Designed miniproteins, single chains, continued (3). Designs and how they scored, part 14

Each design is a single chain, and the fold is of that chain. pLDDT is the mean over its residues in the fold that is shown.

## One batch from the design tools (miniprotein)

Design m8460
Fold by ESMFold2-Fast:
Structure m8460 (fold): chain A 104 residues (1-104)
Amino acid sequence: MEKRIKILEEMLSTDDPQKILDLFNELTGDKTPIKTLEELIKLLRSIVVALAAVFDFPQEIIDKISEVKNLKTLLQILLILEKAGLSGDYEGAKKEIEELLKKE
């Protein structure tokens, strides 16, 4: 559990594209390695949209997440959702994501 959070925090702390890709491939277990940041952004957007839907987030928030193009914003959303999965505080996660998207 903590290992996933640590990897996501490491991805947020670096601007090295190869290191970000290596960390993500470690997170997924390297079964289908992502080779480019563009592929990573598309996959992250899909993952965070799916997780928000599983947590019963309003469609308006899900639609806003689906429009996010910034890698760091998508990683921050994923980190918030992963922490919500551990804590059960999905209402807090929803508010934090709404505030993050409001600044976009």
Scores: mean pLDDT 80

Design m8461
Fold by ESMFold2-Fast:
Structure m8461 (fold): chain A 58 residues (1-58)
Amino acid sequence: MEVEEAAEYARNAARRAGLPDSGVEQMAKGARDSAEAGHNGGPEATVENARTMLEGAD
């Protein structure tokens, strides 16, 4: 469920940015792929990376 929570965070971030459904799905997929790559520290690291990227987009 951590992978899905990371994906949900990315979806919410994309919606806040006003992205269309295709963009929301793309963000969620990226978050899942990142969480899968970092199995052990992945979920929290993935969420933090998504947040950092969103903040960097300022």
Scores: mean pLDDT 65

Design m8462
Fold by ESMFold2-Fast:
Structure m8462 (fold): chain A 81 residues (1-81)
Amino acid sequence: HPSIGISYNNLGNLYKSQGNLDKAVENYQKAIEIYQRLKELGDNGAPLGLARSYNNLGNLYKSQGNLDKAIENYQKALEIA
């Protein structure tokens, strides 16, 4: 269900706010896995959830100064649009 992906993104945001960047990445990646599966099943909301999850990872990597990984994740979000 898309709500599980939302929950993982919310956990990622909470870990990011705590400065636990490894756990933030882990939870954003779990959201990506959920939305990718839902997209493959034809869920109309999944592309938006997937793009948001990639943007969250991109923003996290940008905040770390990892610009190459930030660009990679933003490009993944654009490919879904």
Scores: mean pLDDT 87

Design m8463
Fold by ESMFold2-Fast:
Structure m8463 (fold): chain A 89 residues (1-89)
Amino acid sequence: STAAQLEQFAKEAEELGKKAEEAFKDVELKKGDKLEYDGLTLEYEETEEGIVKYKITARVGDTLYTVVEEYDKKKEEFLKKELSKTKLP
């Protein structure tokens, strides 16, 4: 079912997030940073209002996985959290 496929994708995205955390745990992130390691890409941006934008992208075969998060540091709340899976051309 579609629900089971979404749950499987969520598991894959969670494992990807853990790999990104491990790969970049010792890196001090700065506005506009784009870091790449072993097919994993991390993009970090921060607005002057204190909104942090975090994008993790990884390619596995012909599939692109993307996790996008936007976090308001002043309100301590997530504004956006999206997971996507796209087949590359």
Scores: mean pLDDT 73

Design m8464
Fold by ESMFold2-Fast:
Structure m8464 (fold): chain A 85 residues (1-85)
Amino acid sequence: MSAEEELSSLSDAEKQQLLAHLQQLLATLKAEAAANPDDELLKKAIATLQQIIDTLQKDPNAVKKLAELMLEAERLLQEYADARR
């Protein structure tokens, strides 16, 4: 199933839980960025998460845009995690 199909199946309550999770993750990554100001992957991940949060708050029905942003965030976070091995 595509990320777009998964996002379209979420209830309003699940979307609010996702928003809360993303806000917590953003706060954690911003704290890490303060300790590692030259980490370009971390900066890109923060920017992408901020766009997801903004989109969820302003237009939660923009499922295709959210799916594309979520896939980009997942890719960046995976690259960041791999760099930390």
Scores: mean pLDDT 76

Design m8465
Fold by ESMFold2-Fast:
Structure m8465 (fold): chain A 111 residues (1-111)
Amino acid sequence: SDVEKALKYGKLGYELGKKGIELASDTLSRSGGQAAYNGGLAAIEGAERGPNLHMGIAGAIAGSGGVYLGEQGIKNAKTEEGKLGAELAYQGGKYAVEGGMANARAGAKKL
């Protein structure tokens, strides 16, 4: 179901974003990880407390920020560890988008 997808992908976005922040060697990668973390957490909250169209969209936007900033972090990485952090932010962002979109779809069905 969309609620199960929001929870699953929200958790992945949250976990990868958190790891991306920990490994980030630059501000772009850290910001990307934070965006993925925030988007993933919003998807988890929506799935657990009640799906919401607008919260889902907001989470997907945050996730897309994680994708963009993570991609920039990969291009600008000067170390293997920094590159890994940026890749985690990028992947976490993608999952946060999927979780946010699933939350939005589940929220729309309640209307």
Scores: mean pLDDT 84

Design m8466
Fold by ESMFold2-Fast:
Structure m8466 (fold): chain A 109 residues (1-109)
Amino acid sequence: LDAQVQQLLAQIQALSDELIAAIRAGDYARARALLAQLQALVNQLISLALQDPKSQVALDALRQAAAQLERVIAEARAQGTAEAAELALELDILLGLTRIAIGILELLQ
């Protein structure tokens, strides 16, 4: 479990960097594809964390994933385009879901 969690977190971090680069380049087609991949990885991390609610490694990974989502949202909002605002909205929904999962797990610790 811990190895899978660490691998997912590493992928989320790398994908967040790629998404920021795509947003800064104005490549919204690439940004959309990267967002879909990021959503899948974050949802997988949430699923793993909820399957083992006593895993401090999974809880810490979710907190780190939330921080990465906040970083991408800030970059998207800074662009001032309609396309970037749409990306920020979808990321904010994903961040909300991640924070709910963190809250549930913190109650179970």
Scores: mean pLDDT 89

Design m8467
Fold by ESMFold2-Fast:
Structure m8467 (fold): chain A 59 residues (1-59)
Amino acid sequence: SERLRAAARAMADAIAEHGEDVPNAVLARAAGLSVGTVSRLVREAGSKEGAVALLYERA
């Protein structure tokens, strides 16, 4: 899905700009996703970088 790839890139860019401690709400806003969706992905992957990788894999 092009939308999931775009979301993954936006999240990766936000992490690069703000650092790994960036709030999930900022990632959600950047990616056009809900905070709940971002929080679930981070929990599944164990990290914010892992959540980006999961979005690319599911794209």
Scores: mean pLDDT 85

Design m8468
Fold by ESMFold2-Fast:
Structure m8468 (fold): chain A 63 residues (1-63)
Amino acid sequence: MEELLKRGEELKEKLDKDPEDIKVLNEATQVARQLREAGHLEAADELFNKVSEAMKEIAKKAK
């Protein structure tokens, strides 16, 4: 579980640097779900918000 928090922080930083990385987005979504299930709601919400922002940019670009 502590490793999950660390991974979430790393993924947030990676998304901040490269928000269009689909592989990182998929991993971030998975880790955010696991964080929520583990009761780390704030960390999960922060990671979901980063993913949502990145996905919104990708969707806008794809249109």
Scores: mean pLDDT 77

Design m8469
Fold by ESMFold2-Fast:
Structure m8469 (fold): chain A 69 residues (1-69)
Amino acid sequence: SALQERALELVEELGRRGLISERQAQSLKAAIRAGDPVTLLVAARELREALPDDPLAQELAELLEKLAE
């Protein structure tokens, strides 16, 4: 889906900028591909708390919440 593709692009970009670890990026990609609502909502909350001032992290959190629907 377009939402899934955009979410994966945002994970790649956050990883390139060093805002998330390689392990965190791999975990997020797996969660996005699996589409498990609970895991996606937990990941969205953690991103909002860890990177509250980063607009790409906030966009990713919003997309994870939409993918969990």
Scores: mean pLDDT 87

Design m8470
Fold by ESMFold2-Fast:
Structure m8470 (fold): chain A 78 residues (1-78)
Amino acid sequence: AEAERQRALARELLEQFEARTGYTLPEDLREELVERLAPVAERYVGDLAPLADDVGTWLATRGLLDEALRAALQVFRA
């Protein structure tokens, strides 16, 4: 189904994010981000910088940015 395809894409994009940053998302945050990003996952194909910005903004709004994640997000802001 379309929803399953979008979730698979969101997981793949988050795996690419983790590979590039060296940061491993906690499982609970990963699953929450998959559900949140799935409907819009296609917008991040080819460029992970907007994904990093959107993830950073969402986590900051919820007070969930730790120091390791802040450092990981900086990789895409240069």
Scores: mean pLDDT 76

Design m8471
Fold by ESMFold2-Fast:
Structure m8471 (fold): chain A 85 residues (1-85)
Amino acid sequence: LEELIEKAREELERAKAAGDLEGVALAALTLAEAYEKLGKKEEAIKYYEEAIAALEALLPTLSPEDQAAAQEGIARLKKKIEELK
């Protein structure tokens, strides 16, 4: 998990620098899941929120099929945050 967190942090910073919203969402989700497995709920919530923000920013650029999938993913992540609180 520690190595996964390190790599995901590097990927998140690269994605942010590049304006890569898909990369931001993916890296933030990876970090959130890793911190959740470590029992670090505050960090997990922070990165789930960051992943949601990136996905919401992507919605207008996606096909209708991908928008539906992304909206379902966002709803699932919001429920996960409620469960972690």
Scores: mean pLDDT 83

Design m8472
Fold by ESMFold2-Fast:
Structure m8472 (fold): chain A 76 residues (1-76)
Amino acid sequence: KPPDPAEVIRGLIPFLSSADEEVRLQVLETITRLLREDPSARPAFEPALPAVEALLSDPNPAVREAARRLLETLEA
């Protein structure tokens, strides 16, 4: 069976803390897309809110902007 968006999001959450900034960026962009395509997956993401808030202070400006866009998606 293809994975549902909530299961994909749960699998991606640990990678928000990756040492690789490209991985952190890609994960933020993927989760943002999945939440826009299926807002019902939002509860699966709630445990990751503190991790995304920490990424607002990430040394990479692209990661900071991606984290901000993800939080804006959750507020919409």
Scores: mean pLDDT 81

Design m8473
Fold by ESMFold2-Fast:
Structure m8473 (fold): chain A 94 residues (1-94)
Amino acid sequence: SRQDMTDSVIQTVDQVISVTDDHIQQHPDDDIGHQIKQLSRQSRRAVQQGDYDTAIQINDQIIQLSSQHPDQKVSDQVGSLTRVNRSLVDQIRS
């Protein structure tokens, strides 16, 4: 359902925040990680406010940043989770 999709989006964003925060705690100078975390929080707020166009734009920025992340595991996990999230948000707005 649409509500189940929205819940899945919020859960997936929270997973991105968690993965990124865990890396930042080990590497406090992770500039890309800090940017991903901030954008993920903004995306979460946009989804909660029903601003799906802004959420998609932010998700596209997160995907681009994840591809530039020096840690391959963070890059792969954040990228995969955010691509799923973008697809779900696109389906909700349709």
Scores: mean pLDDT 88

Design m8474
Fold by ESMFold2-Fast:
Structure m8474 (fold): chain A 97 residues (1-97)
Amino acid sequence: PIVVKPDGDSRAASLYAAGQIFRMVGDYKLSRDLFIESAKLSKTDKDKADDLLNAGKSLKESGDLKEAKELYERSLSLDPDNKEAQKNLKEVNEELK
């Protein structure tokens, strides 16, 4: 379940791994913060988009659906063809009804 970023800064990669670990143990807000820090250090739009997608996934798990939606929309602004982000945005929009 832990995915390592291939093209990220080493610090960004470490923060990304930590974000995944804290999501697994249920610390969703800390997980979100770690992914956001990873995004700040990531050099490519694709890596930043993946960080924002994972931050949104952590907030979806905690029920913070509005903030999760905002993070998915930000992810898609950087990587509009990301099918996982498109699917997660659709699911959150359905839950916000």
Scores: mean pLDDT 83

Design m8475
Fold by ESMFold2-Fast:
Structure m8475 (fold): chain A 68 residues (1-68)
Amino acid sequence: DAREWVRREAAARGKTLSDEAERILAGILERRSREVVERILDEAIRLAGDSPTITAGHVAKAAEPYLA
């Protein structure tokens, strides 16, 4: 399941996803590749900084280069 995969990937990197961030990333995974989602996740983690939670805002900003 796309939602299970993105949650696991965030956890492997020491972060949690908000419910909204999880839904957005799962939707991107359905339309793009796992490699694209991993790049978005890495940038979203950088944007989150010290926050343990990745928000929908972090994902939206990180995904900008991949939505065109």
Scores: mean pLDDT 84

Design m8476
Fold by ESMFold2-Fast:
Structure m8476 (fold): chain A 70 residues (1-70)
Amino acid sequence: MEELQREAEEEGRRRFEEMSESLLAEAEGGVEVIKAASIGLGMSPEERERLVREAAERARRRAEEARRRE
């Protein structure tokens, strides 16, 4: 059941991305927790770095947008 396995992996990544935005906003320990969790999900170092960076970018842009909206 490749389809079932793929969906489980995609759900894990989606939930991880959603959670990582909140954890990165927590500061300091958030990044370490995210990296540890991504290793547990079987992500490569490159994929881990990319997800952390993308989540940080999204969080930063969201904060900037909120600031511009007053």
Scores: mean pLDDT 63

Design m8477
Fold by ESMFold2-Fast:
Structure m8477 (fold): chain A 86 residues (1-86)
Amino acid sequence: SMLEEMAEFLEKAAEKIRTADAEETVLTLTLAVMYLASAIPEAGEAAREAAERVAEVANLVERGEMSPEEAAEKLEEIAEELREKA
């Protein structure tokens, strides 16, 4: 399902973030937001909510209020919720 594909994408993004610096993490999160936004026509509110949450995480990392490690954990949480809805 689209929800499972979105979850897999976020899990891969989280894995990448765990070895990235803050700048690369923000870029990865921004690309994740763009991907999730593109899924809105197929996944509706689930994709919109996920995109908004990932955008918030990106903002926190950019401001130095969240580490890449914490950001990866947040993406994994969002992915798990998407899998439960799938």
Scores: mean pLDDT 88

Design m8478
Fold by ESMFold2-Fast:
Structure m8478 (fold): chain A 78 residues (1-78)
Amino acid sequence: SKEEKEVQEEMRKLLEEVGRRAREVLAEFGISEEEFGRMSDEEFAALTDLRARLEAIEAEAKPKLDELKAKLKELKEK
């Protein structure tokens, strides 16, 4: 359980950092977090530069996030 909590805390910090970077990119494009939350998939797809920047942030975080998810799953199966 302590090891599970440590992995969950690492995941939380990683997701918090991803969210922070995403908010910075949205601000660069003049889009508020509230506006982004109301945006349709079609509207988001039309913003190719914004999408590319956000996808790059997710792609950079994905290997570490997948590693932490796999570790958490292994700990829960024990």
Scores: mean pLDDT 79

Design m8479
Fold by ESMFold2-Fast:
Structure m8479 (fold): chain A 78 residues (1-78)
Amino acid sequence: MKIKTVTVDADLAGVERMKKLIEEGVDIIYVRPSSGGASARAAGLTPQQLADLVEETIKEAKEKGIKVVVIPSAPRRP
């Protein structure tokens, strides 16, 4: 009964990491919103295409039975 939790950023590297975590069978993935932008632009992705990739990967994780929690930007919680 060890709960395996991992935090990833909502960026290209985070998407790749999340896909690997889905294969490894973690219990919970925390997704932190990120707009680092530079790696996405270098790959020729628009912000919308990156957001779509993040959402598709989250959906895949949930379908595999992994609990996904999206961490809000918390503008009111410093």
Scores: mean pLDDT 72

Design m8480
Fold by ESMFold2-Fast:
Structure m8480 (fold): chain A 79 residues (1-79)
Amino acid sequence: DLEKKLKEFLEELAKVMGKSSEETQKVIDKYSKELNLPKSKLEQIGKKLALEVAKKGGGEVEVTFEFKGKTYTIKVKVE
């Protein structure tokens, strides 16, 4: 399920936000292969997560994006 894997990607990305570019790149590389998506697309989605986390300051955030003509809204818990 693409949506489930995208949620796992966003949850892992949230855990490494602010740590290092190497940890962030490792998560992107892992999910690029798992989801068969370009790294650039995952970077774009990750940027949307970063903006929503910055606005809300933590807790449950929603990330909405369009991919291949379908709109995805994914809820992510951040500390």
Scores: mean pLDDT 78

Design m8481
Fold by ESMFold2-Fast:
Parts: sequence; structure tokens; C-alpha cells
Structure m8481 (fold): chain A 89 residues (1-89)
Amino acid sequence: KKALIQKLKDLLAATKEKTMSLSEFKDKLLDALGLTKPAERKYFFAFEQNTFNVDEEEALRFFLGVKGKSNTIEVKPAIEKVIKLLEKE
């Protein structure tokens, strides 16, 4: 959990894009965190109390409060929200 938070902070510091699609954001998070196995990806889905039994993109959308699959998101605020959800429970 602490290692995941640190990787997210590193991603935030390295991010130069202002916006990107939810799918692109998900892929960048997975790549940056090195999450290749379902068990490892569980940390994304466990950001909030009462985790959802949904796919990775839908779980991330719920955590970020994004509507629709075609939405563009603000990258830095999205990363910050993920960090806060993971830290604050």
C-alpha cells in the first residue's frame, strides 16, 4: 500500500500531460505501477471502502467520479484523488 502510494506520487511528479482519456490514464497507471497480475490490480479496486466488483476501467471511473466512457480527465487531479482515496480509506 505505501509502495503503491509512492509510485503514484512519482507518477504525479513525472506527468506532463494536462488531460487524457480515462483509458489512457488507466494504462499509464498500470504501466507505472507494474501491475500485471489480477491480485496486484486489486489495490486499485480497494481504494474505497466497499470495493466494486467491476472491471479495472469502471472501478477507476467510480473512484475518480468520471461519467461516461468517452470522457477526458484532468491527469494530475485524478492521480491526487487516487492517492487521497488510498491514504484516507
Scores: mean pLDDT 63

Design m8482
Fold by ESMFold2-Fast:
Structure m8482 (fold): chain A 61 residues (1-61)
Amino acid sequence: MTIEELIEELKEIAKELPPELQKEVDEFIETIKNSSWSEEQKKKNLEAALTFFREVKAALA
């Protein structure tokens, strides 16, 4: 997945989460976008976050 695709997927998952966790997802995305990290590091962190929030969503369902 591209960085844009990973961000889109995170936003979709955030819609299904409580407002507190939606805010954490939004803050994480902004941190990634504003960071001086390499594209590789951004992608890796986005993929890890996506996995984490998917598991959180499943646990809350």
Scores: mean pLDDT 82

Design m8483
Fold by ESMFold2-Fast:
Structure m8483 (fold): chain A 96 residues (1-96)
Amino acid sequence: VEATLVGEREEDGTRIRAFAFPGTPHTAAAARENIEGMRELGLPEELIEEFLKRAEELAPGTAVIIVQWSTSVPGQKKHDPALLAARLSAALSRAA
C-alpha cells in the first residue's frame, strides 16, 4: 500500500502532515475516524478541507489521514516515524 504526501504545515513547533491512501471501505472508515480525532484536537475545519481538496486533485478517490505532532517538546520521540507508521497501520486494520 502506497501513501502520497498531500500537504504539510508547521506552526509554533507543531508539524502537521496529510497522507492519501488508496480508497477502500476500510481506509475511508479509518480516514473518518482520523478526521474526527483531529477535530477533537482543535484542528481548523478550513485546514482539513484544504487537505481533502488537495488529495482529490493529486489522487482522486483516496482516503486522507492527517497526523500532528510537536517538534518543540522534549517528548518528541513518542511521535517518531516508526510510531506514526504503527498508528496508521492500526487505524487501517481497525475496520477489517
Scores: mean pLDDT 67

Design m8484
Fold by ESMFold2-Fast:
Structure m8484 (fold): chain A 87 residues (1-87)
Amino acid sequence: SKKEEIVKIVEETVKKLLELEKNETLRLAFQYFLQEVKKWAETKSLEELKEEVLKGLENMLKNLQKNNASQEAIDIVKEAIKKIEEI
């Protein structure tokens, strides 16, 4: 389903970010976001899930920029946003 595709994109995105990120606070935030997305996929419509995930990814992008994260991490989140917008 399209919901499963959104969850898969977020899982792959978080996995890649955890491979790059050493900051424990950011790592916990990434893991928490994935848990919330999985919960939303069970309880929300496709349109609501897509909206909440995009808001979460945009917030994640802002936090990465604020914490001087690598350009690679920033690009990973931007690619995830693009993929989810195309669903």
Scores: mean pLDDT 88

Design m8485
Fold by ESMFold2-Fast:
Structure m8485 (fold): chain A 84 residues (1-84)
Amino acid sequence: MTPEQEGAQQAVADADRLIALLREEGAPADVIAELERLRDEMRALIANNAPMEEIRAVADRMLALVRRIAEEYPEIMKKIAEKI
């Protein structure tokens, strides 16, 4: 497996963990749904052996969303940090 494919699998695992914590801390449903959509898109790309350029594009979008969540909902992110 390439380092990029291993990174993509780790990103999916990290997204699953973050989604669970966001649900527990009462994050808005729209935010959770967007992260779930990107996670599912990443899983589909990995399962279908998509080009690495497509996998990287989804990973970049996922990272951008996580950064946006941290900026818009810092109190939720603080509570998540206390659990890890």
Scores: mean pLDDT 80

Design m8486
Fold by ESMFold2-Fast:
Structure m8486 (fold): chain A 57 residues (1-57)
Amino acid sequence: MVTLELVDPTRLRNLETGEVGPFALASPTEFLVVLPDGRVYRATRTEVLGVYEGEEL
């Protein structure tokens, strides 16, 4: 799992690596994120405001 932060309506940041990548909403609480290294994550919102936990696909 990775922890992601919403940067703007189109981008998330990985808080562990600092990578920023585009995302698409799968639902109000789930995002599909493609990072610059080509890895794809399914991310869900955490209890931390603006932070999402992601699972590598």
Scores: mean pLDDT 58

Design m8487
Fold by ESMFold2-Fast:
Structure m8487 (fold): chain A 74 residues (1-74)
Amino acid sequence: VPREVLELEVEGAMHLIAAAVAELMGDLEAAKEHYLQAAEEFREAYEATPEEDAELREILRENAELAEEKAREL
């Protein structure tokens, strides 16, 4: 897996954590922004992931879609 993909995956995960914390604290605007940032980073990681790593690509796509859904619900 390229280093860039791992860095984007970590950044996306960190934004998901930040979004969840913001949501628990009642800061829905911050939560929405973090979910949107997570979605963009997971989607970029997906595009940078080699075709042969199909399992990782599917996980990244699912994470991006979940983050987008969370942002839409807020």
Scores: mean pLDDT 84

Design m8488
Fold by ESMFold2-Fast:
Structure m8488 (fold): chain A 101 residues (1-101)
Amino acid sequence: SMAKKEEMEKLREEVLKIMKEIFKRVLPKMSPIEAARAAVLIASVDFNLDLAIRTGNPKFAEEALRDTQEFAELATSLDPSVKPLADKAIELVKKILELVK
């Protein structure tokens, strides 16, 4: 439904906002390789959530969840204080996955 797509788009925007906030906060603690990996993971989550919403295929949302979890692990290992934000991003991606199914 149109309402379901609108809800998923709002959740996607919130996920990306949270991930970008975490990235900005943790970036000074990252090596160049870690920063490049974090940026790729954010871009991958953005791309896969867009595909999940457009196609209705849960496989893209599952990929986005894996990438969000990897980003969360990387960020939290460098700055444990971002864990509540990282956990929220994971929860929101799980909600998108349930809505796509």
Scores: mean pLDDT 92

Design m8489
Fold by ESMFold2-Fast:
Structure m8489 (fold): chain A 74 residues (1-74)
Amino acid sequence: SLRDEAVEAAREAGEALYGPHAGDVMARTVQRLLDEGRWDEAARLLEQFAEPAEKAGHTELSQRLRDLAEKLRA
């Protein structure tokens, strides 16, 4: 589902940039925001990780984060 994809992308972004613990924290944070109906905040969080991911060489992940953020706002 879109929700599951967003949670997984958040995990990948956190892990890639800051390590496994950060991945778990980011996944749980996005899941909580979605559970609380705060979809725009979840989208903003994914967008915040897109540029750092791109700069770190994770181009495909960066694009996925941007695409998912746009879908969450739809």
Scores: mean pLDDT 86

Design m8490
Fold by ESMFold2-Fast:
Structure m8490 (fold): chain A 67 residues (1-67)
Amino acid sequence: LVDEIAKETGVSKETVERIIKAYEEAGGRLTPDELERIAKELGLSPETVRDIIEAYNALKLRKEKEK
């Protein structure tokens, strides 16, 4: 999953893992303020953080349907 998201978004695997961890720690839901905070801490745009979260959710759903 992390490798696929990193490839799709152009973000490093380490950064993708940090975003996913923050998202899961928040119970699978981030507020706009939390999203902006994470983006600022990682030097990314809020749009990029949203793209990573959406890719993560899409890939999880795809793996569940394919397996």
Scores: mean pLDDT 77

Design m8491
Fold by ESMFold2-Fast:
Structure m8491 (fold): chain A 62 residues (1-62)
Amino acid sequence: SKLEEEEKKKKEEFRKEVIEWLETRLDLEVLSVGEDTIEVRSRRSGRRVTIPLNLFGKNKPP
């Protein structure tokens, strides 16, 4: 439905902001993006971490 497309766009915009923040602020490399999780690798240590998107405030988008 059209509502699903609008929600998808909002979710994609939010994910882009989170990805940019992770890459810029935390020096992380994004490996893959799921619906509610992001897999990242630390550029410093090479460790892989899965980060849930709800950690970035599900209350309202930035």
Scores: mean pLDDT 70

Design m8492
Fold by ESMFold2-Fast:
Structure m8492 (fold): chain A 83 residues (1-83)
Amino acid sequence: MKEIEELIKKAKEAKTLEEALKYIQEALKLALEKGDKEAVIKALEVAKEIIEERKEELEKLTGDPNAAEKAIKQLEEWKEKIK
Protein backbone atom coordinates (compact mmCIF):
# COMPACT_ATOMS: atom_id res chain seq x y z
CA MET A 1 0.00 0.00 0.00
CA LYS A 2 1.67 3.18 -1.28
CA GLU A 3 0.46 5.50 1.52
CA ILE A 4 1.76 3.22 4.30
CA GLU A 5 5.10 2.74 2.50
CA GLU A 6 5.48 6.54 2.12
CA LEU A 7 4.77 7.07 5.85
CA ILE A 8 7.33 4.39 6.79
CA LYS A 9 9.87 6.08 4.47
CA LYS A 10 9.17 9.47 6.11
CA ALA A 11 9.62 7.89 9.56
CA LYS A 12 13.04 6.50 8.56
CA GLU A 13 14.07 9.88 7.08
CA ALA A 14 12.70 11.97 10.00
CA LYS A 15 15.25 14.22 11.72
CA THR A 16 13.69 13.84 15.20
CA LEU A 17 12.43 10.80 17.10
CA GLU A 18 9.12 12.58 17.83
CA GLU A 19 8.53 13.16 14.09
CA ALA A 20 9.54 9.57 13.23
CA LEU A 21 7.08 8.14 15.80
CA LYS A 22 4.30 10.41 14.45
CA TYR A 23 4.74 8.93 10.94
CA ILE A 24 4.86 5.36 12.34
CA GLN A 25 1.65 5.99 14.31
CA GLU A 26 -0.10 7.25 11.15
CA ALA A 27 1.15 4.20 9.18
CA LEU A 28 -0.13 1.86 11.93
CA LYS A 29 -3.52 3.61 11.95
CA LEU A 30 -3.92 3.18 8.17
CA ALA A 31 -2.72 -0.45 8.22
CA LEU A 32 -5.15 -1.32 11.04
CA GLU A 33 -8.08 0.43 9.30
CA LYS A 34 -7.38 -1.60 6.13
CA GLY A 35 -6.85 -4.89 8.02
CA ASP A 36 -3.35 -5.23 6.54
CA LYS A 37 -1.64 -7.33 9.24
CA GLU A 38 1.58 -7.55 7.18
CA ALA A 39 1.82 -3.73 6.99
CA VAL A 40 1.09 -3.44 10.75
CA ILE A 41 3.92 -5.89 11.57
CA LYS A 42 6.27 -4.04 9.18
CA ALA A 43 5.46 -0.66 10.78
CA LEU A 44 6.02 -2.11 14.28
CA GLU A 45 9.38 -3.59 13.19
CA VAL A 46 10.43 -0.21 11.74
CA ALA A 47 9.34 1.50 14.99
CA LYS A 48 11.53 -0.96 16.95
CA GLU A 49 14.51 -0.23 14.64
CA ILE A 50 14.00 3.55 15.08
CA ILE A 51 13.83 3.21 18.89
CA GLU A 52 16.98 1.01 18.93
CA GLU A 53 18.88 3.48 16.70
CA ARG A 54 17.66 6.50 18.71
CA LYS A 55 17.79 5.03 22.23
CA GLU A 56 19.73 8.01 23.66
CA GLU A 57 17.29 10.53 22.13
CA LEU A 58 14.29 8.71 23.64
CA GLU A 59 15.99 8.51 27.07
CA LYS A 60 16.75 12.25 26.90
CA LEU A 61 13.17 13.14 25.88
CA THR A 62 11.55 11.03 28.63
CA GLY A 63 14.17 11.35 31.39
CA ASP A 64 13.89 7.54 31.79
CA PRO A 65 17.06 5.46 31.14
CA ASN A 66 14.80 2.42 30.49
CA ALA A 67 12.47 4.21 28.02
CA ALA A 68 13.88 2.43 24.93
CA GLU A 69 13.63 -1.03 26.56
CA LYS A 70 10.03 -0.32 27.66
CA ALA A 71 9.07 0.94 24.18
CA ILE A 72 10.59 -2.13 22.46
CA LYS A 73 8.70 -4.45 24.87
CA GLN A 74 5.43 -2.62 24.08
CA LEU A 75 6.03 -2.93 20.31
CA GLU A 76 6.72 -6.69 20.63
CA GLU A 77 3.48 -7.10 22.67
CA TRP A 78 1.54 -5.25 19.93
CA LYS A 79 3.04 -7.58 17.28
CA GLU A 80 1.81 -10.64 19.25
CA LYS A 81 -1.72 -9.19 19.51
CA ILE A 82 -1.89 -8.78 15.70
CA LYS A 83 -1.38 -12.55 15.21
Scores: mean pLDDT 79

Design m8493
Fold by ESMFold2-Fast:
Structure m8493 (fold): chain A 69 residues (1-69)
Amino acid sequence: SIEDLENRLLAAYLAAADRLAASLDAGTVQAVEKEMARLVEEAARANTEEAVDRAIAQIEALVKRALAA
């Protein structure tokens, strides 16, 4: 359902934001959160399971890259 897709996107975003906030400065967190918000917005606009799965994978890759720097 749309509700399940929205909940999955929100859960992934919040989990990613928590991981970033635990390890990075506020300025870097803000920059990464802005990019994550763009990915979430694009997936929500597409409104498909495939788009949501892609966005979650992209958020995970973005977080992994930010934390490795």
Scores: mean pLDDT 83

Design m8494
Fold by ESMFold2-Fast:
Order: structure tokens, then sequence, then C-alpha cells
Structure m8494 (fold): chain A 73 residues (1-73)
């Protein structure tokens, strides 16, 4: 489904953001802000346009975990 595809793509993007933040700590805040914004937009789309509450929650959780990892840098 489109929802499953979007969750998978977002998960990959979040993992990449965390890895890049660890390699470039001076840009950690930038990567955090970008993944937060993308996560919120993706979760909203999944909930409001696709009606997939579970997919939206998964994206919110992935976003939270990525932000927490970046904030430890």
Amino acid sequence: SEAERLVRLFEERAEAAVEEAKKNPEKAEEYKEKIEATGKATARYLLEELGDEEAARRVEEITREAVEEIEKI
C-alpha cells in the first residue's frame, strides 16, 4: 500500500538523518529539525489523506526515536 511505502521510506530517511548527525555533530540541530518537520508532514498525510492511524503512529514513533538519538549527540 501507499501507506506502507511511505512508512518504509520515512524509516530509511530517519535512520540516515541520525547517521549523518552523528558524523556531523555541528549539523545535528539541522538534521533534527528536518526529520521532525518531515515526520509531522508524513504522519498528517497518512492520517488525514489515507486514513491510516496505525501508519501515522508508526511515523510519529520513528520521528520521536530519531530526535532522541540526535539530541544525545
Scores: mean pLDDT 88

